# Designed miniproteins, single chains, continued (5), part 44

Each design is a single chain, and the fold is of that chain. pLDDT is the mean over its residues in the fold that is shown.

## One batch from the design tools (miniprotein)

Design m17512
Fold by ESMFold2-Fast:
Structure m17512 (fold): chain A 56 residues (1-56)
Amino acid sequence: SGMKIKQIEEKKQKLLKLAQTQQEIDDINKAYDVSLKLLSVKSEEEKEELYKQAIG
């Protein structure tokens, strides 16, 4: 999980450096914030709950 989180954060930072508009920055942050929350949850039950909310 730690390695996965680091890889996602690194990719997010690379994309943010390439972003030219505030909308692109916001979209990148929203997409990666959801992914990071799913990986940072302490329990499988909490992870499952966030998964359902993220998918709709």
Scores: mean pLDDT 72

Design m17513
Fold by ESMFold2-Fast:
Structure m17513 (fold): chain A 105 residues (1-105)
Amino acid sequence: MSRKEMLKEFIELLDETIEKVKPYLSEEEAKILEKNYKILKDVLEKLINGEPVSPEELKQAIDNGSITLIIIYKTAKKNNDKETLKKVEELLGFLGMLLIEYRRM
C-alpha cells in the first residue's frame, strides 16, 4: 500500500467511525469532535496532495487526532460497541505512523 493510499484509508476509517458514534454524542461533544477531526483531516489531505506540512502542523494534527480518538473510544466503550473499539485500535496505528514521521522531522 502506498503512503497516499494509507492516508486515504485513515480518512475513510475516521469518517465511517465518526458517523457511527455521532448519534450517541451530545451537541457539545459532537462540535468538539468535528473541530478536532477537521484539523487532523486538513493536514492529512495536504499530505495526500503532496503539499508541504510543517512540523508544527503535523504535531497539531497528531494532538487533535488524539482528542478525536479519545472521544470515539469513550463513546464506543460506554455503548459496549466492540466493532468501533476494534476500529479505534486500527486508527491508533495510523496515528502512531504520523507520530513516527513527526519524530523524524
Scores: mean pLDDT 87

Design m17514
Fold by ESMFold2-Fast:
Structure m17514 (fold): chain A 97 residues (1-97)
Amino acid sequence: MEEEKEELLKKAVEHLTAALRDGNPEHVRQAAKYIVDLLDLGYEEEADILLAFLEIMRVLSKDNPELVAEIDRAIELVEKYRKGEITREQALAELDA
């Protein structure tokens, strides 16, 4: 379980860093899936750190409206999942759409 947490964190950070570097919104969607998995496993503090990273990326990506839109959508879906407004399966399906 600790090893799974560390791997999910690493994968999320790698995808967020790639999105910031290349502007590909697919990386944001993949990172959000890992954040949902962290929340499902009860790692709320780690999920909060990654959500804060997404908010910082939004500010840094002002010149890329497509990336900003995907960041906003990812934050919204993760927060809906956290609040129990949607299931894990629904959150993951929305991120694949």
Scores: mean pLDDT 84

Design m17515
Fold by ESMFold2-Fast:
Structure m17515 (fold): chain A 64 residues (1-64)
Amino acid sequence: MKSSYASLDLSELTEEQLLAAVRGLSEQLGVPAEPAPSREEVAARARELIHQLADQNHAALDAE
């Protein structure tokens, strides 16, 4: 389990791991998983979802 979302290097993941990450993040965020035709697009989608998750976590931490 990854606790450090900021240090996640998507380029080091396999295509299968990237697809699994996109599915997991999409399910966690409650958005539909959109399959991309290339690894670069899958990695870009995974980065976008990770940024959204990080934003959500920061919003929760910033709940004063």
Scores: mean pLDDT 64

Design m17516
Fold by ESMFold2-Fast:
Structure m17516 (fold): chain A 78 residues (1-78)
Amino acid sequence: MEKERKAEETLERIRAEVQALVDKADLSPEDKADIVELATRSARAALTHYKDDLNEEVAEQILAATLRVAEVFIEEKK
């Protein structure tokens, strides 16, 4: 349960960070929702892959990578 709880907490943090980033962009509500969903899905896949090795460093790397993915999609929508 500890590993599962850590992954869920990390995913929630990532979702919040992506939402905050997207909310600062001049995009339609639909584009914002699409980017958040896509970035969150990517983060979930990464967290699932690293579930057994999930620590603070790995969680931070996944967050950074997910924010970068969100930034790319924001630029593509502009």
Scores: mean pLDDT 79

Design m17517
Fold by ESMFold2-Fast:
Structure m17517 (fold): chain A 58 residues (1-58)
Amino acid sequence: MEELLAQLLAEMRTLSVEEAEALMAATLRKLHDQGVPEEEQLRLMRALLREIDRLRRA
């Protein structure tokens, strides 16, 4: 999970807000389909939402 988060944050820094939101939605859907615990999905979502918020402010 930690490596996945680091990878996603690095990807998001090169994307538009729209693309970052789409990447987050696709990743969360994939993790849900794979049976990753909801608590881990929420932790990832919070980190990604913070990065998207930074992109919006830039």
Scores: mean pLDDT 81

Design m17518
Fold by ESMFold2-Fast:
Structure m17518 (fold): chain A 73 residues (1-73)
Amino acid sequence: MLKELVIEAHKEGEKSQKGLLQTALAKILGKPLEEVRKLSAQELGDELLKLGLSLDEIDELMALIVDLTPQSP
C-alpha cells in the first residue's frame, strides 16, 4: 500500500513532505529515486492516479505526509 510505503520512508529517516512522496513512489514503481525526482508535480499526480488512487485517497495520502512532517523550527 502506498500509505505504508510513506510510513516506511519516514521510519528510514525521510522528513520532508516532497521526499516522503518521492521515496514511496520510487519504492512502489521500482525506480531509482533520481528518476522520480525528475517528475513534475503533474507527472507525480499522474503516477498516483495510475496506482488506482481516487482523488479522496490522494487527499488522505497528502494529509498523512503533512502529519508525519512537522513544521521546521
Scores: mean pLDDT 75

Design m17519
Fold by ESMFold2-Fast:
Structure m17519 (fold): chain A 71 residues (1-71)
Amino acid sequence: TSGASGGGAAAGRAAEEARKGRPEDAAINFQAASDVSTDAAVAAASAQGAKEARKGRNELAAQYGEQAVRL
């Protein structure tokens, strides 16, 4: 499957889940984005999004996901 494109889509989905107050779903999608992305910057931003989502920092997690989509 595609690395960077697949990672960006998953990070975008995770950002939406974080904004809806679903940190567990956000963390799962951010982890998936990090695992499938071939772009190191997208993978790193997605991994940070997952960590912040697991801490319940939904707004910060969403910001990392949105940054990953822009890369």
Scores: mean pLDDT 79

Design m17520
Fold by ESMFold2-Fast:
Structure m17520 (fold): chain A 92 residues (1-92)
Amino acid sequence: MSILEYEPELEEVNAAIRELVKALDAGDVAAFQEATDRLIEALKRIKNPEVRAMASALAIIALTNVELSGGPYAEQARAARDRIAAADEEAL
């Protein structure tokens, strides 16, 4: 399938991931949670399950890197990762 059909949704996912990183740099837990919510909503808008799985994998990798850093957001990153996995399961 052509990923170009999902370019707007994939850009929204990438934007949410960038907002997560920005919130971490700012130490803004509320912004981190908002970015996580937007990421999950963006993933749910992707109707193709293969494209959604790819986008979810990218988000999980980004959040796993945050968790592995051992910083103050490790718990939030873990919770966000679990929420993304649950959203993927619900979409099946």
Scores: mean pLDDT 72

Design m17521
Fold by ESMFold2-Fast:
Order: sequence, then C-alpha cells, then structure tokens
Structure m17521 (fold): chain A 85 residues (1-85)
Amino acid sequence: MTIEEAIAEIEELLELAKKSGSEKAVKAIEKQLQKAKKAKDEKQALEALKEAAMAVLRNSEDKEVRLYAIGVLLRAIGELLDLEL
C-alpha cells in the first residue's frame, strides 16, 4: 500500500466516523491522518492507518463503522508484516 492509499483509507475512516457521530473517534483519526501526511515511508503511513482503525474500535459503537475498521486494521497489519518480512 502506498502512502497516498493509506492516507485515502484514513480519510474514509474519518468520514465514516463523522457520519456516525463518533466525536472521540474523529479526533483520534484526525491525529493519525496528520501523522500519515507527514510519513516519510510506507511503514509510517501504515502504522498511522493501523492506529486510526484501532481508534475507531476503541471509540465508536457504530456497527458498520466498526466492521469497516476491522477490515482496514487487518489489511494494515498484513501490509506491515510484509514490509518486515
């Protein structure tokens, strides 16, 4: 996954959190989006994506947003493992 793709996924998580009214998740995701935009490599962007998905799971009670975040989290972890061999 490229830095640009990771940023796009975090932006999608942010929009879903905003639509679901999960204000605490929104704040946590915004922080990770800023980290991803400053990422120097794919690993940093993927770590930000992982933390954004985790922020949804810790802070949102919306079933659809949580299900989406689980998929994003699994993909981010898989991509991170591939980068570390």
Scores: mean pLDDT 84

Design m17522
Fold by ESMFold2-Fast:
Structure m17522 (fold): chain A 115 residues (1-115)
Amino acid sequence: SRREQALALLEELIRLLEETKEKIKKAKSLEELVKVVEEFVVRALGLIGELDALTADDAWARAALEEINRLIVELFEIAVRARRENVPVEEAKEKAIEVIERMIRIAEETRERLR
């Protein structure tokens, strides 16, 4: 069903977010951080596109996905600006992890609602 497909994609998104959080923690340079974030953005936007199609009739789920899209943009801006301005890597990582954790919370709440 569409609901089962949406739940599976949300579980995949949560797994991607947790994996990305761990990769960010292990990044030793701003270049590594940017690479991790760029790879995440491509994969996350694909999953969000599929989720948006499956939840087009659920206004709450659409609002949650729009917020996740805004946080994806914020995460990308954190990484790109940090590299451009040569921000300490640990400061950039801390900000990136906070944004990832916000996305995890929204995805988990959306998953619980769709059950």
Scores: mean pLDDT 89

Design m17523
Fold by ESMFold2-Fast:
Structure m17523 (fold): chain A 91 residues (1-91)
Amino acid sequence: MRIVMEAAAVYTGLAAMAVSGPVPEETARKLAERLLELAREAEASGDARTMAEVGDLLDGASDLLAESSPRLAPIAERLRRESDRLRAAAA
């Protein structure tokens, strides 16, 4: 499924950067924005499994960003809220 695979690729890129050091704020913002776009595509698909899987990836990305730097907390919180919303919509 294209949406889930694209979200997984963004998450994998974030995870790879996080192990190398703090994720730069502008990079974090750009990748978070792409994840939020994919979250909207998942919701528009109406597919509960796609919404749940993308929600899980947003939740994981939120944790990675929050652990990377306190400066990324607002971005992480936005991803967490969207994850919660997608999971609720999937149920």
Scores: mean pLDDT 85

Design m17524
Fold by ESMFold2-Fast:
Structure m17524 (fold): chain A 104 residues (1-104)
Amino acid sequence: SEKEKILKEVEKILDELYDRTLQAIENGDLETAREIVKEAAEKISKLVPELKDEINRFAEGVIEALEYVWKEIKDKQERLIYAEFLLRTAKVEMLRFIKKKLEE
């Protein structure tokens, strides 16, 4: 179905977001991490334009949380652990949200 195709593409975008953002964080590149999050939000918003505002708010929240981790956590290993947990949670929550809205 069309909904199944959209969900599969969203999941792929979120998987690529997770991997690429973690790599940027491991390399100490917060700016690239922010850009990757924004690019993923734009791609998902093109697939589900009716959810654009909610998707952008999720992306803004993820970026703010990453900036907070960067500011408050100075240890590189601890920073990576917190960022990994944050990104994993964001991926699960975003996919669940879009799935629920497509079923409404």
Scores: mean pLDDT 87

Design m17525
Fold by ESMFold2-Fast:
Structure m17525 (fold): chain A 84 residues (1-84)
Amino acid sequence: SMMEKRRHRLGLSNLLSAAKLELLIEQGSPVKQEQVDRLKETALKDGVTYDEAIENIRTKAQLSDEMKDKLIEVLKKWKKELEK
């Protein structure tokens, strides 16, 4: 349905935003970890997978290759944490 497609796209956007915020935290920005965690939880609850987000960044995101690699690395780390 159109509503499910919109939620899925929002979920992909939320995971991308969470990964960007995580990079900002790693660089010393005063972003709260709770904001990252909320975006991750919302995206996963909406049925988005880390593999889908990684592939979306790799193939469709309008970002530099360096930024794509950094964001994919964050998502791969989170995927491993989920698979414990």
Scores: mean pLDDT 81

Design m17526
Fold by ESMFold2-Fast:
Structure m17526 (fold): chain A 90 residues (1-90)
Amino acid sequence: SLEELQAERDAFDKEIEERLKNTPESKKKEAQIEAELKRMEFDYEHVKRLLDEALEATDDPVRKALLEEQRKTIDENYQKKVEELEKKRS
C-alpha cells in the first residue's frame, strides 16, 4: 500500500515534469505554481484518507479526539498553503 502510493506519486510527479518541460517560458511560473498545487492536493488527499480510516477503526475516545485534531490541523495547513500559492498566481 505505501509502496503502491509511492509508485503512484512518482508517476504523478513524472507527468507533471513532462508537462513543465513542454511549457513555454512565458507560462512556466504559472505552470510551476499549478504543479505545486497538484502535488500538495495529492499528498493532502492521501493523508486525509489515512486519518479517516484510522478514525473509523478507533473506539478509544482519547485517540479519536487526537485523530480529529490532527485531521483539522492538516485541513487548516492545506487551506493556508493553497491561499499562499493562489496569491502568487494572481
Scores: mean pLDDT 82

Design m17527
Fold by ESMFold2-Fast:
Structure m17527 (fold): chain A 67 residues (1-67)
Amino acid sequence: KKTLVVIVSSDRAAAVAAARKLREKYGEDVGVAGHFGTEEEAKRKAEELAKLDGAEARVLSVEEALA
């Protein structure tokens, strides 16, 4: 079961660091689908991704991704 993550961050460098951390921790089981400056934009993207068969979409803050 592959999880697609959308990161909430207005800082592009922080979003990139969070994406690297997720890949390091979870490998191929997690794909980073993008980052957006607001939670609302991230949720809209996650809802779009959730329409894909076999995909699970989650919204994470940078802090959650780095934990």
Scores: mean pLDDT 76

Design m17528
Fold by ESMFold2-Fast:
Structure m17528 (fold): chain A 80 residues (1-80)
Amino acid sequence: GREEIARQATRETGDALGLSEEQKRLAFEIAMEALREQRNIGDAKRLATERIRKEVPKEKQLEMIAAAHSGIDSAYLNIP
């Protein structure tokens, strides 16, 4: 389903960017929450970015945003 596709995309992007297992899990959870709250892809990505900038240390924000956005994109486009 969409959740598994999002999880795989977040993991793949996180692995490429050197994120920890905890950071990949957090990025996936933020992506899924954004997807549940927003009806369009742009708003979901904006919500995910806002949460990461508020809750994640500055040094990891860009990598976490990339991982979460990858999950959102894959869930909407159904691309693994």
Scores: mean pLDDT 83

Design m17529
Fold by ESMFold2-Fast:
Structure m17529 (fold): chain A 62 residues (1-62)
Amino acid sequence: SVEEELQKLLDELVKKYNFSPQEVAAAQQVRTDMLTSVKEGKLTPEEALELLKKSIERIHRV
C-alpha cells in the first residue's frame, strides 16, 4: 500500500541520515501530508514518494 511504501521510505532515510527526534517528527509530518494528498486525489503514489524523499533530504540539510 502507499501508506506502507511511504513509511518504508521514511524509515530508510531516517536511518541513512541518523535523524534526531525533532527531524523524525518533521519527517513524520511530511509523510502524513503526502498520504493525505494521495487520499484526496491531489498526488499520485509515485509523486508522493518523490516529494517525501526530497522533503526529508531538505530537513537534514537545513
Scores: mean pLDDT 84

Design m17530
Fold by ESMFold2-Fast:
Structure m17530 (fold): chain A 70 residues (1-70)
Amino acid sequence: QALLDQLIDTSVEILKTAVDLVATENEYRRALKAGDKEKAEELHKQIEELRTKMDELSAQSDALAAQIAA
């Protein structure tokens, strides 16, 4: 059942991406408190990339779930 396996794999990737996002946001807040503007800008870009990836994975998960339900 390829669609279910893909949904499970996508769900695992969402969880991994969520963990990375939380870790990067925590580093971003520490960089801001330390006054490290250069590191904060780098981390902010990483947060935006991770949020985009999360949106893409969520859309993929929704599409797979809809196909399984049909």
Scores: mean pLDDT 85

Design m17531
Fold by ESMFold2-Fast:
Formats: sequence, structure tokens, C-alpha cells
Structure m17531 (fold): chain A 69 residues (1-69)
Amino acid sequence: GPMDEKFERSLKTLRDVMREKGFSEEEIEKIIELLKKLKDPEAVERATVMVLTGFSAEEVIEFLERLLE
């Protein structure tokens, strides 16, 4: 539905941002996998802000893994 389409577009935008910031494809896929498990638009927004503000892939992954606990 429209919410799923919006979520997928947000993931595409974040993927492009992570590539621009120099994240590896392995790091990008791990982050996208965690976000798909959460299915939370707020988590996508928070991860995007973290990437834009200079957090490492390891820090983003750790943040998302804590949300799954």
C-alpha cells in the first residue's frame, strides 16, 4: 500500500546517502536488512540523520540492533 511504497522510497534514499558517505555495500545491506525487520519509518529517519551527521556504519548498526531487542 502507500505506506509500504513510502517506506521503500525512504530506504532507497538512505541507501543513496550511505553510498555517498562511503559506506560499503555490505554495511549498506546490513543496515537496510535491520530497517526492513523493524518496518518503522521513525527508525529510517533516525538512521538517515545519524548517517548525515557523521555516525559510522558500526554505530548505526548497533543503534538498530538495540531497537530489535
Scores: mean pLDDT 86

Design m17532
Fold by ESMFold2-Fast:
Structure m17532 (fold): chain A 68 residues (1-68)
Amino acid sequence: GEAEVEERLEEIERRGVLLVLQTDKVSALRATIEELEREIARLEAEGIDASRLRKTLARVRAELAKLE
């Protein structure tokens, strides 16, 4: 009936909102990855050990992979 259709539409809308929020999170994670890569390149160019940032980058990439 109509109530069953309304419930389906509400579920689709909820999933759509979550997808938009996930897309924003994905964009933020990608920006963080780019920032970390730039900082790692800068530190390594100065001869500074960036191993900790490389580990953080690997973790951020793993989080992004869970959302894609």
Scores: mean pLDDT 74

Design m17533
Fold by ESMFold2-Fast:
Structure m17533 (fold): chain A 87 residues (1-87)
Amino acid sequence: MEDNLAYRESRLRDEIEALERALQFAKEKGLPDEVIEDIQRALDEANKRLEEVQAIRDGKAETLAEKYKKEGKESIAEFYKFVLEQR
């Protein structure tokens, strides 16, 4: 499991780097604000997923499940609950 988390973290970092390059390219090309916003949204989601993977490594998955359940994001809360049940 630890190797899988390290691999996911590495892939998320690569995804974030690719999105950062795409955002810079879109700004340099003067693409519509909607395109820039879509890339920024994807970048925000990737950063959030990276933080969640790091929290699982720190043993804080329980806190994340509780937080997302409170926010009405049941699918994300169920994912963290599932991860806790697999331990």
Scores: mean pLDDT 72

Design m17534
Fold by ESMFold2-Fast:
Structure m17534 (fold): chain A 95 residues (1-95)
Amino acid sequence: SHSQAVARMVGRTIRLIGMALDGASPDDLYAEVEASARELIAQGHEKEALDLLYLSALFAKQQGWDELTERIIAETERLFGPEEAKKIREKLEKL
């Protein structure tokens, strides 16, 4: 069975990609990532929030948006600490 948290995380990721394709600025994309991660955390869905932050950083990196990628990693450090931010950075470097 699918959890509501996973469905929300996937839906927010799809929305972020759609916003980018529609020409949203890096600031607007960051605001959407921050708001979506905070919503998931407030609902107790910390794993899904981390997955959203990783997928968002991955997407930004694949677009060549290094500043947005670093802002998402910094937000991960603020919300979850340096170990989780380091894990995201290491995963991105292996791709």
Scores: mean pLDDT 85

Design m17535
Fold by ESMFold2-Fast:
Structure m17535 (fold): chain A 79 residues (1-79)
Amino acid sequence: KEFEEIKKKAEELYKKLLSNPDYREQVEEGIKKIKERFKDEKEYLKNILNFLTWMLNQIEADRKKLEDELKKLVEELEK
């Protein structure tokens, strides 16, 4: 029962990541490799959650970089 809830939440997270074209290929390949490597449900879920956390951290870092670049361009236009 607990694994079913975790699995559903993990599926919701990677569906959101798949909607971003920049990360879609990495998400698809990552999930595929984890499914092939980990046949045990607990180990599969653990590795999926770790992978999704890593991907979210990458997306957050990229977003912050773009925000900083946009701010710099606005400041340059105001000169």
Scores: mean pLDDT 72

Design m17536
Fold by ESMFold2-Fast:
Structure m17536 (fold): chain A 100 residues (1-100)
Amino acid sequence: VQKYLEEAARYLEKAAELLDQAGAADPSTSALAREAAELARRAKRDVLENGTKNAGDLIAEALRLVDDIGAASPSTSPLVLQAQDYLGLALGYIQKAEDL
């Protein structure tokens, strides 16, 4: 379980870093990008401190915001798509931890 949660936390931090970069690149979506990054970091803290109790819901909300950013900001699309991939990988590792 610990190894999967550590991998999930790593991907959540990578997603948050990409969302911070997306927010810096396009001021029109910077508030949404910051909110999505904060949700990813909250999910990381939940994974490290509380297992999976709230992490799935936080990731789902971050993914919703990522979709909104991608639709509104084509210039940040590569960063946003990579953040979406990392959020999905984190969710996959959380599911593996729960299946144990």
Scores: mean pLDDT 81

Design m17537
Fold by ESMFold2-Fast:
Structure m17537 (fold): chain A 55 residues (1-55)
Amino acid sequence: SATLEAAARGLSRLDPERAEAAGAGGASGHQSLVPELERLSPEQAGRATRLALEA
C-alpha cells in the first residue's frame, strides 16, 4: 500500500496529465492509478518511485 501510494505520487510528478487521465484527482485516485502503474515499464516505475521519495 505505501509503495503503491509512493509510486502514484511519483507518477503525478513524472506525468501529471496521465495521472489526471487515470482519475488521480479523485478520492479513489490511487485505486484508479493501479492499472496505470502496472502498465509502466520497470524503468518508468523506478523513476516514479524516485520522484515520490524526493518529496
Scores: mean pLDDT 58

Design m17538
Fold by ESMFold2-Fast:
Structure m17538 (fold): chain A 87 residues (1-87)
Amino acid sequence: SAEERATLENAVAADIRILEEAIAAGKAEQMKESLIASLERLIKQETDPELKALYEEALKKLKEAKTPEEILRVSREFLARAAELKA
């Protein structure tokens, strides 16, 4: 549902907001795992084909991310694009 999607997207946004602190604490990999789980749930419940394709591409890029900077970049990029598609 739209409410469930909003809840998961808000969780991702919260994770992104604290990612700098997580990086400083050496917890970037744990944040990556949380973001992957949230994206997998978004993909499973999404009915909009453009949003679903965006989430699937974001999941692929996030799984390939090796540095905290890559995790942050991929996460910010997909969240911004999701917001544009929902406008």
Scores: mean pLDDT 77

Design m17539
Fold by ESMFold2-Fast:
Structure m17539 (fold): chain A 70 residues (1-70)
Amino acid sequence: SLKEDFIEAVKRILEEAVELAKQGKYEESLRLLDQAIDIINKMKEEFGDSPELDELQKRANELKKEIEKK
């Protein structure tokens, strides 16, 4: 389904952002996190809230907050 395809794309973006952050590439990681958050917000508007989307959004926001603290 289109929703599942977007969820898988967001998961891949988050995995890449985590890897970039581990390498100290914070600017690149933040760009990917912002992209993931934008996709999640658009999905929530089109398909409604779900636990999976909430979890992905929480993960993205938590990583972004940790990077911005450094």
Scores: mean pLDDT 84

Design m17540
Fold by ESMFold2-Fast:
Structure m17540 (fold): chain A 100 residues (1-100)
Amino acid sequence: SLADQFELEKIKAGMALRDAARLFEELGDLETARRLREMLQQVMDETDLERVIAIVEEAIALLEEHLRTRALSPEQRAALETIIAGLREVRARLRELAAA
């Protein structure tokens, strides 16, 4: 069902945001980690599909800025790239659901 697919994509987004928050906690960037955990909570609580898309897009933009500007180890860079790729896949799936 569309509702079950939407809930699955929210869970996937939440997992990616949790992994991102953990990465930024390890980097000592507690402000970015807090913002990511706040976005995670917003995604889990949101019932409007378009609003979930907007939150995911904000998270992608935030993480892409950090990927571009932050000094990261190769392992940290690969982890962040994987998280961003996962969020982009979620965004694509949510857009498909919005068009249905």
Scores: mean pLDDT 92

Design m17541
Fold by ESMFold2-Fast:
Structure m17541 (fold): chain A 69 residues (1-69)
Amino acid sequence: GGRPMTPQQMIDAVNDIIDYFNTHQNTTTYRTLQSFYNFMLQQGIDDPQWQDNMRKMSDVIQDYNRRLS
């Protein structure tokens, strides 16, 4: 139960997390980002702005993962 955060609040939170990761790239922050991404996917938010923001997070995760290989 409980009200989900507004789409704008979630967008702001995602942007802050991406910015933090982009300035502090390491294995620990990468694992934290992946865990947060998976948690947010489980919320099942059906909003176009939210979906676009989730794609941006996924792209950042995938880009970093490719650089590890």
Scores: mean pLDDT 72

Design m17542
Fold by ESMFold2-Fast:
Structure m17542 (fold): chain A 77 residues (1-77)
Amino acid sequence: MSAKREEMRKIAEEVERLVEEAVRAEKEGDFQTAKELREKAIELAKEMLIKYSGLSEEEATQFAEHEVERLEKEARE
């Protein structure tokens, strides 16, 4: 695999981890930690989309929010 693909995979794994931790914090009633972890996941996904996909900041934000929402749904199931 290319080094770029490996870096993207590692970041995708980190985003998934942050979302899982955010969902756990939410279930425990720690809404502040949940919000902070969710925001970190979105920011990390956004940065990756801008860097490797050439998306605008606005486009990357929308795609990152959609991906985090999808991961949250999976983590809640």
Scores: mean pLDDT 82

Design m17543
Fold by ESMFold2-Fast:
Structure m17543 (fold): chain A 78 residues (1-78)
Amino acid sequence: SLRLASTSWTVGGVEYHGLALALGEGARAVATPDQVLASAERGVGLTVLTQKSGDFKTTHVSLYYRGRLVWTRLNTQR
């Protein structure tokens, strides 16, 4: 089963609140960005962080492999 944990992450000086999980042998929920990176040092880590400001919702998705950022996407609605 997938379990998600709330977390806080700073990207470009802006604080985001959202969810982090680690992927490897079984999907896992992790509570902090540092735990995602530590879990990903042998495999894959994924963060999905959402910030709401007024009517705007920004989602930052980042993929880590062996503790390194390999892919990122930013999506802003409205």
Scores: mean pLDDT 54

Design m17544
Fold by ESMFold2-Fast:
Parts: sequence; C-alpha cells; structure tokens
Structure m17544 (fold): chain A 114 residues (1-114)
Amino acid sequence: DKIIEELKKLLTPGELDWYNTIKDAVAAKKAGDKKKYELLVGVLSSAGVPEEELDRLIDEIIKSDKLEAEKLRYKLAVELEARWRLIIARATGDEEEAERVRREMEEKLKKIEE
C-alpha cells in the first residue's frame, strides 16, 4: 500500500528497530507465544513505558485495520526511540539534545497523523 510505504520512509534506523520489535511482539501475541511476547514487551518497556501500557497498545494494534495498525506501530516506535534518546541525553546532561529529541518526536507524530 502506497501510504504504508510512505510511512516507512519517515523512520530513522533506531525507530525502525523499535518498529520491528513491536511487529514481532504483535505476531507473538497473535500466535499465542506467551514466552516470546513477554520477552519482547520487556525489551520495549526498557524505553520507560510500563508493560501494562504496552500490552494495551499492542491489543489496540491487533484490533485495528491494516492502515491504522501501521500508524499505531509507527507512532509507538517514534515515542520509544525518543524516550530512549531522552534517557541518554539526561544521563549525559545534554539539555540541547533533550530539547531537539522532543521537537523531532512532535514533528514525526504529526506527519504520521497526516
């Protein structure tokens, strides 16, 4: 689908890694692979999002149609990358990087919403 291909082009390599982990978590949950799903949700929660919130968001992705599911995956991937970059910026005291990360995240989320 043309819209889905356009959305993929908006992602950085780091955001794409999160997107692929989310996609694998969705696939594991749909397949009933509880062990793999719990492991992948644990990886996703390392960015600072509670596991219960991630489980709810993954359920929303599973219940959504193809285009809405892809938009939700991209939004979550962008947010997880931004949260991870903010953890690093705060640990190094880089206030300029922290502000840049917040601005870039806001711009990308708006583009995904169209």
Scores: mean pLDDT 81

Design m17545
Fold by ESMFold2-Fast:
Structure m17545 (fold): chain A 65 residues (1-65)
Amino acid sequence: EEEERLRREALRVGTELALKINSIKDPEKQKEYQKKMAKVANEASKLTPEERVELYRKLLEEIDS
């Protein structure tokens, strides 16, 4: 049950990150963040849901900084 909640949270934060990246007006910066997110997604099977949420949140903060 908790694992299911954490997986849903990871999906939610990942979706939020994808939408945020798509809103970036600089094409080069948008592509850079798309590659960073894709790298996390490719390694998702090796990461816990908690680790995935943390990595996605770090990327969100980088975009907003």
Scores: mean pLDDT 78

Design m17546
Fold by ESMFold2-Fast:
Structure m17546 (fold): chain A 92 residues (1-92)
Amino acid sequence: SSVLEEIRKKKREVAEEAARRLEELTDAATARQVRGHLEKAAESDTEEEVARHLSEAAAVGAAAGHAQEVQRVMTWALSKMGRAEAEARARA
């Protein structure tokens, strides 16, 4: 549906911004690996799948020694993705 397509587009924009922030706060290798999980979260249709992929991203950051930085960005991304979905559905 057009609403679902808009939501996925907005989630993808949030994932892209999160990846950019991670490059500034961590290192390029960690940011690239975490970006894969962010992209999967943005393409997920269920809250459970989004949470799973963001949890995997946080685990990668923790293993790389960047647990706090990655957790902060993941919390921001989850909030922004949820807000984008709520706003798109409210306008539908």
Scores: mean pLDDT 80

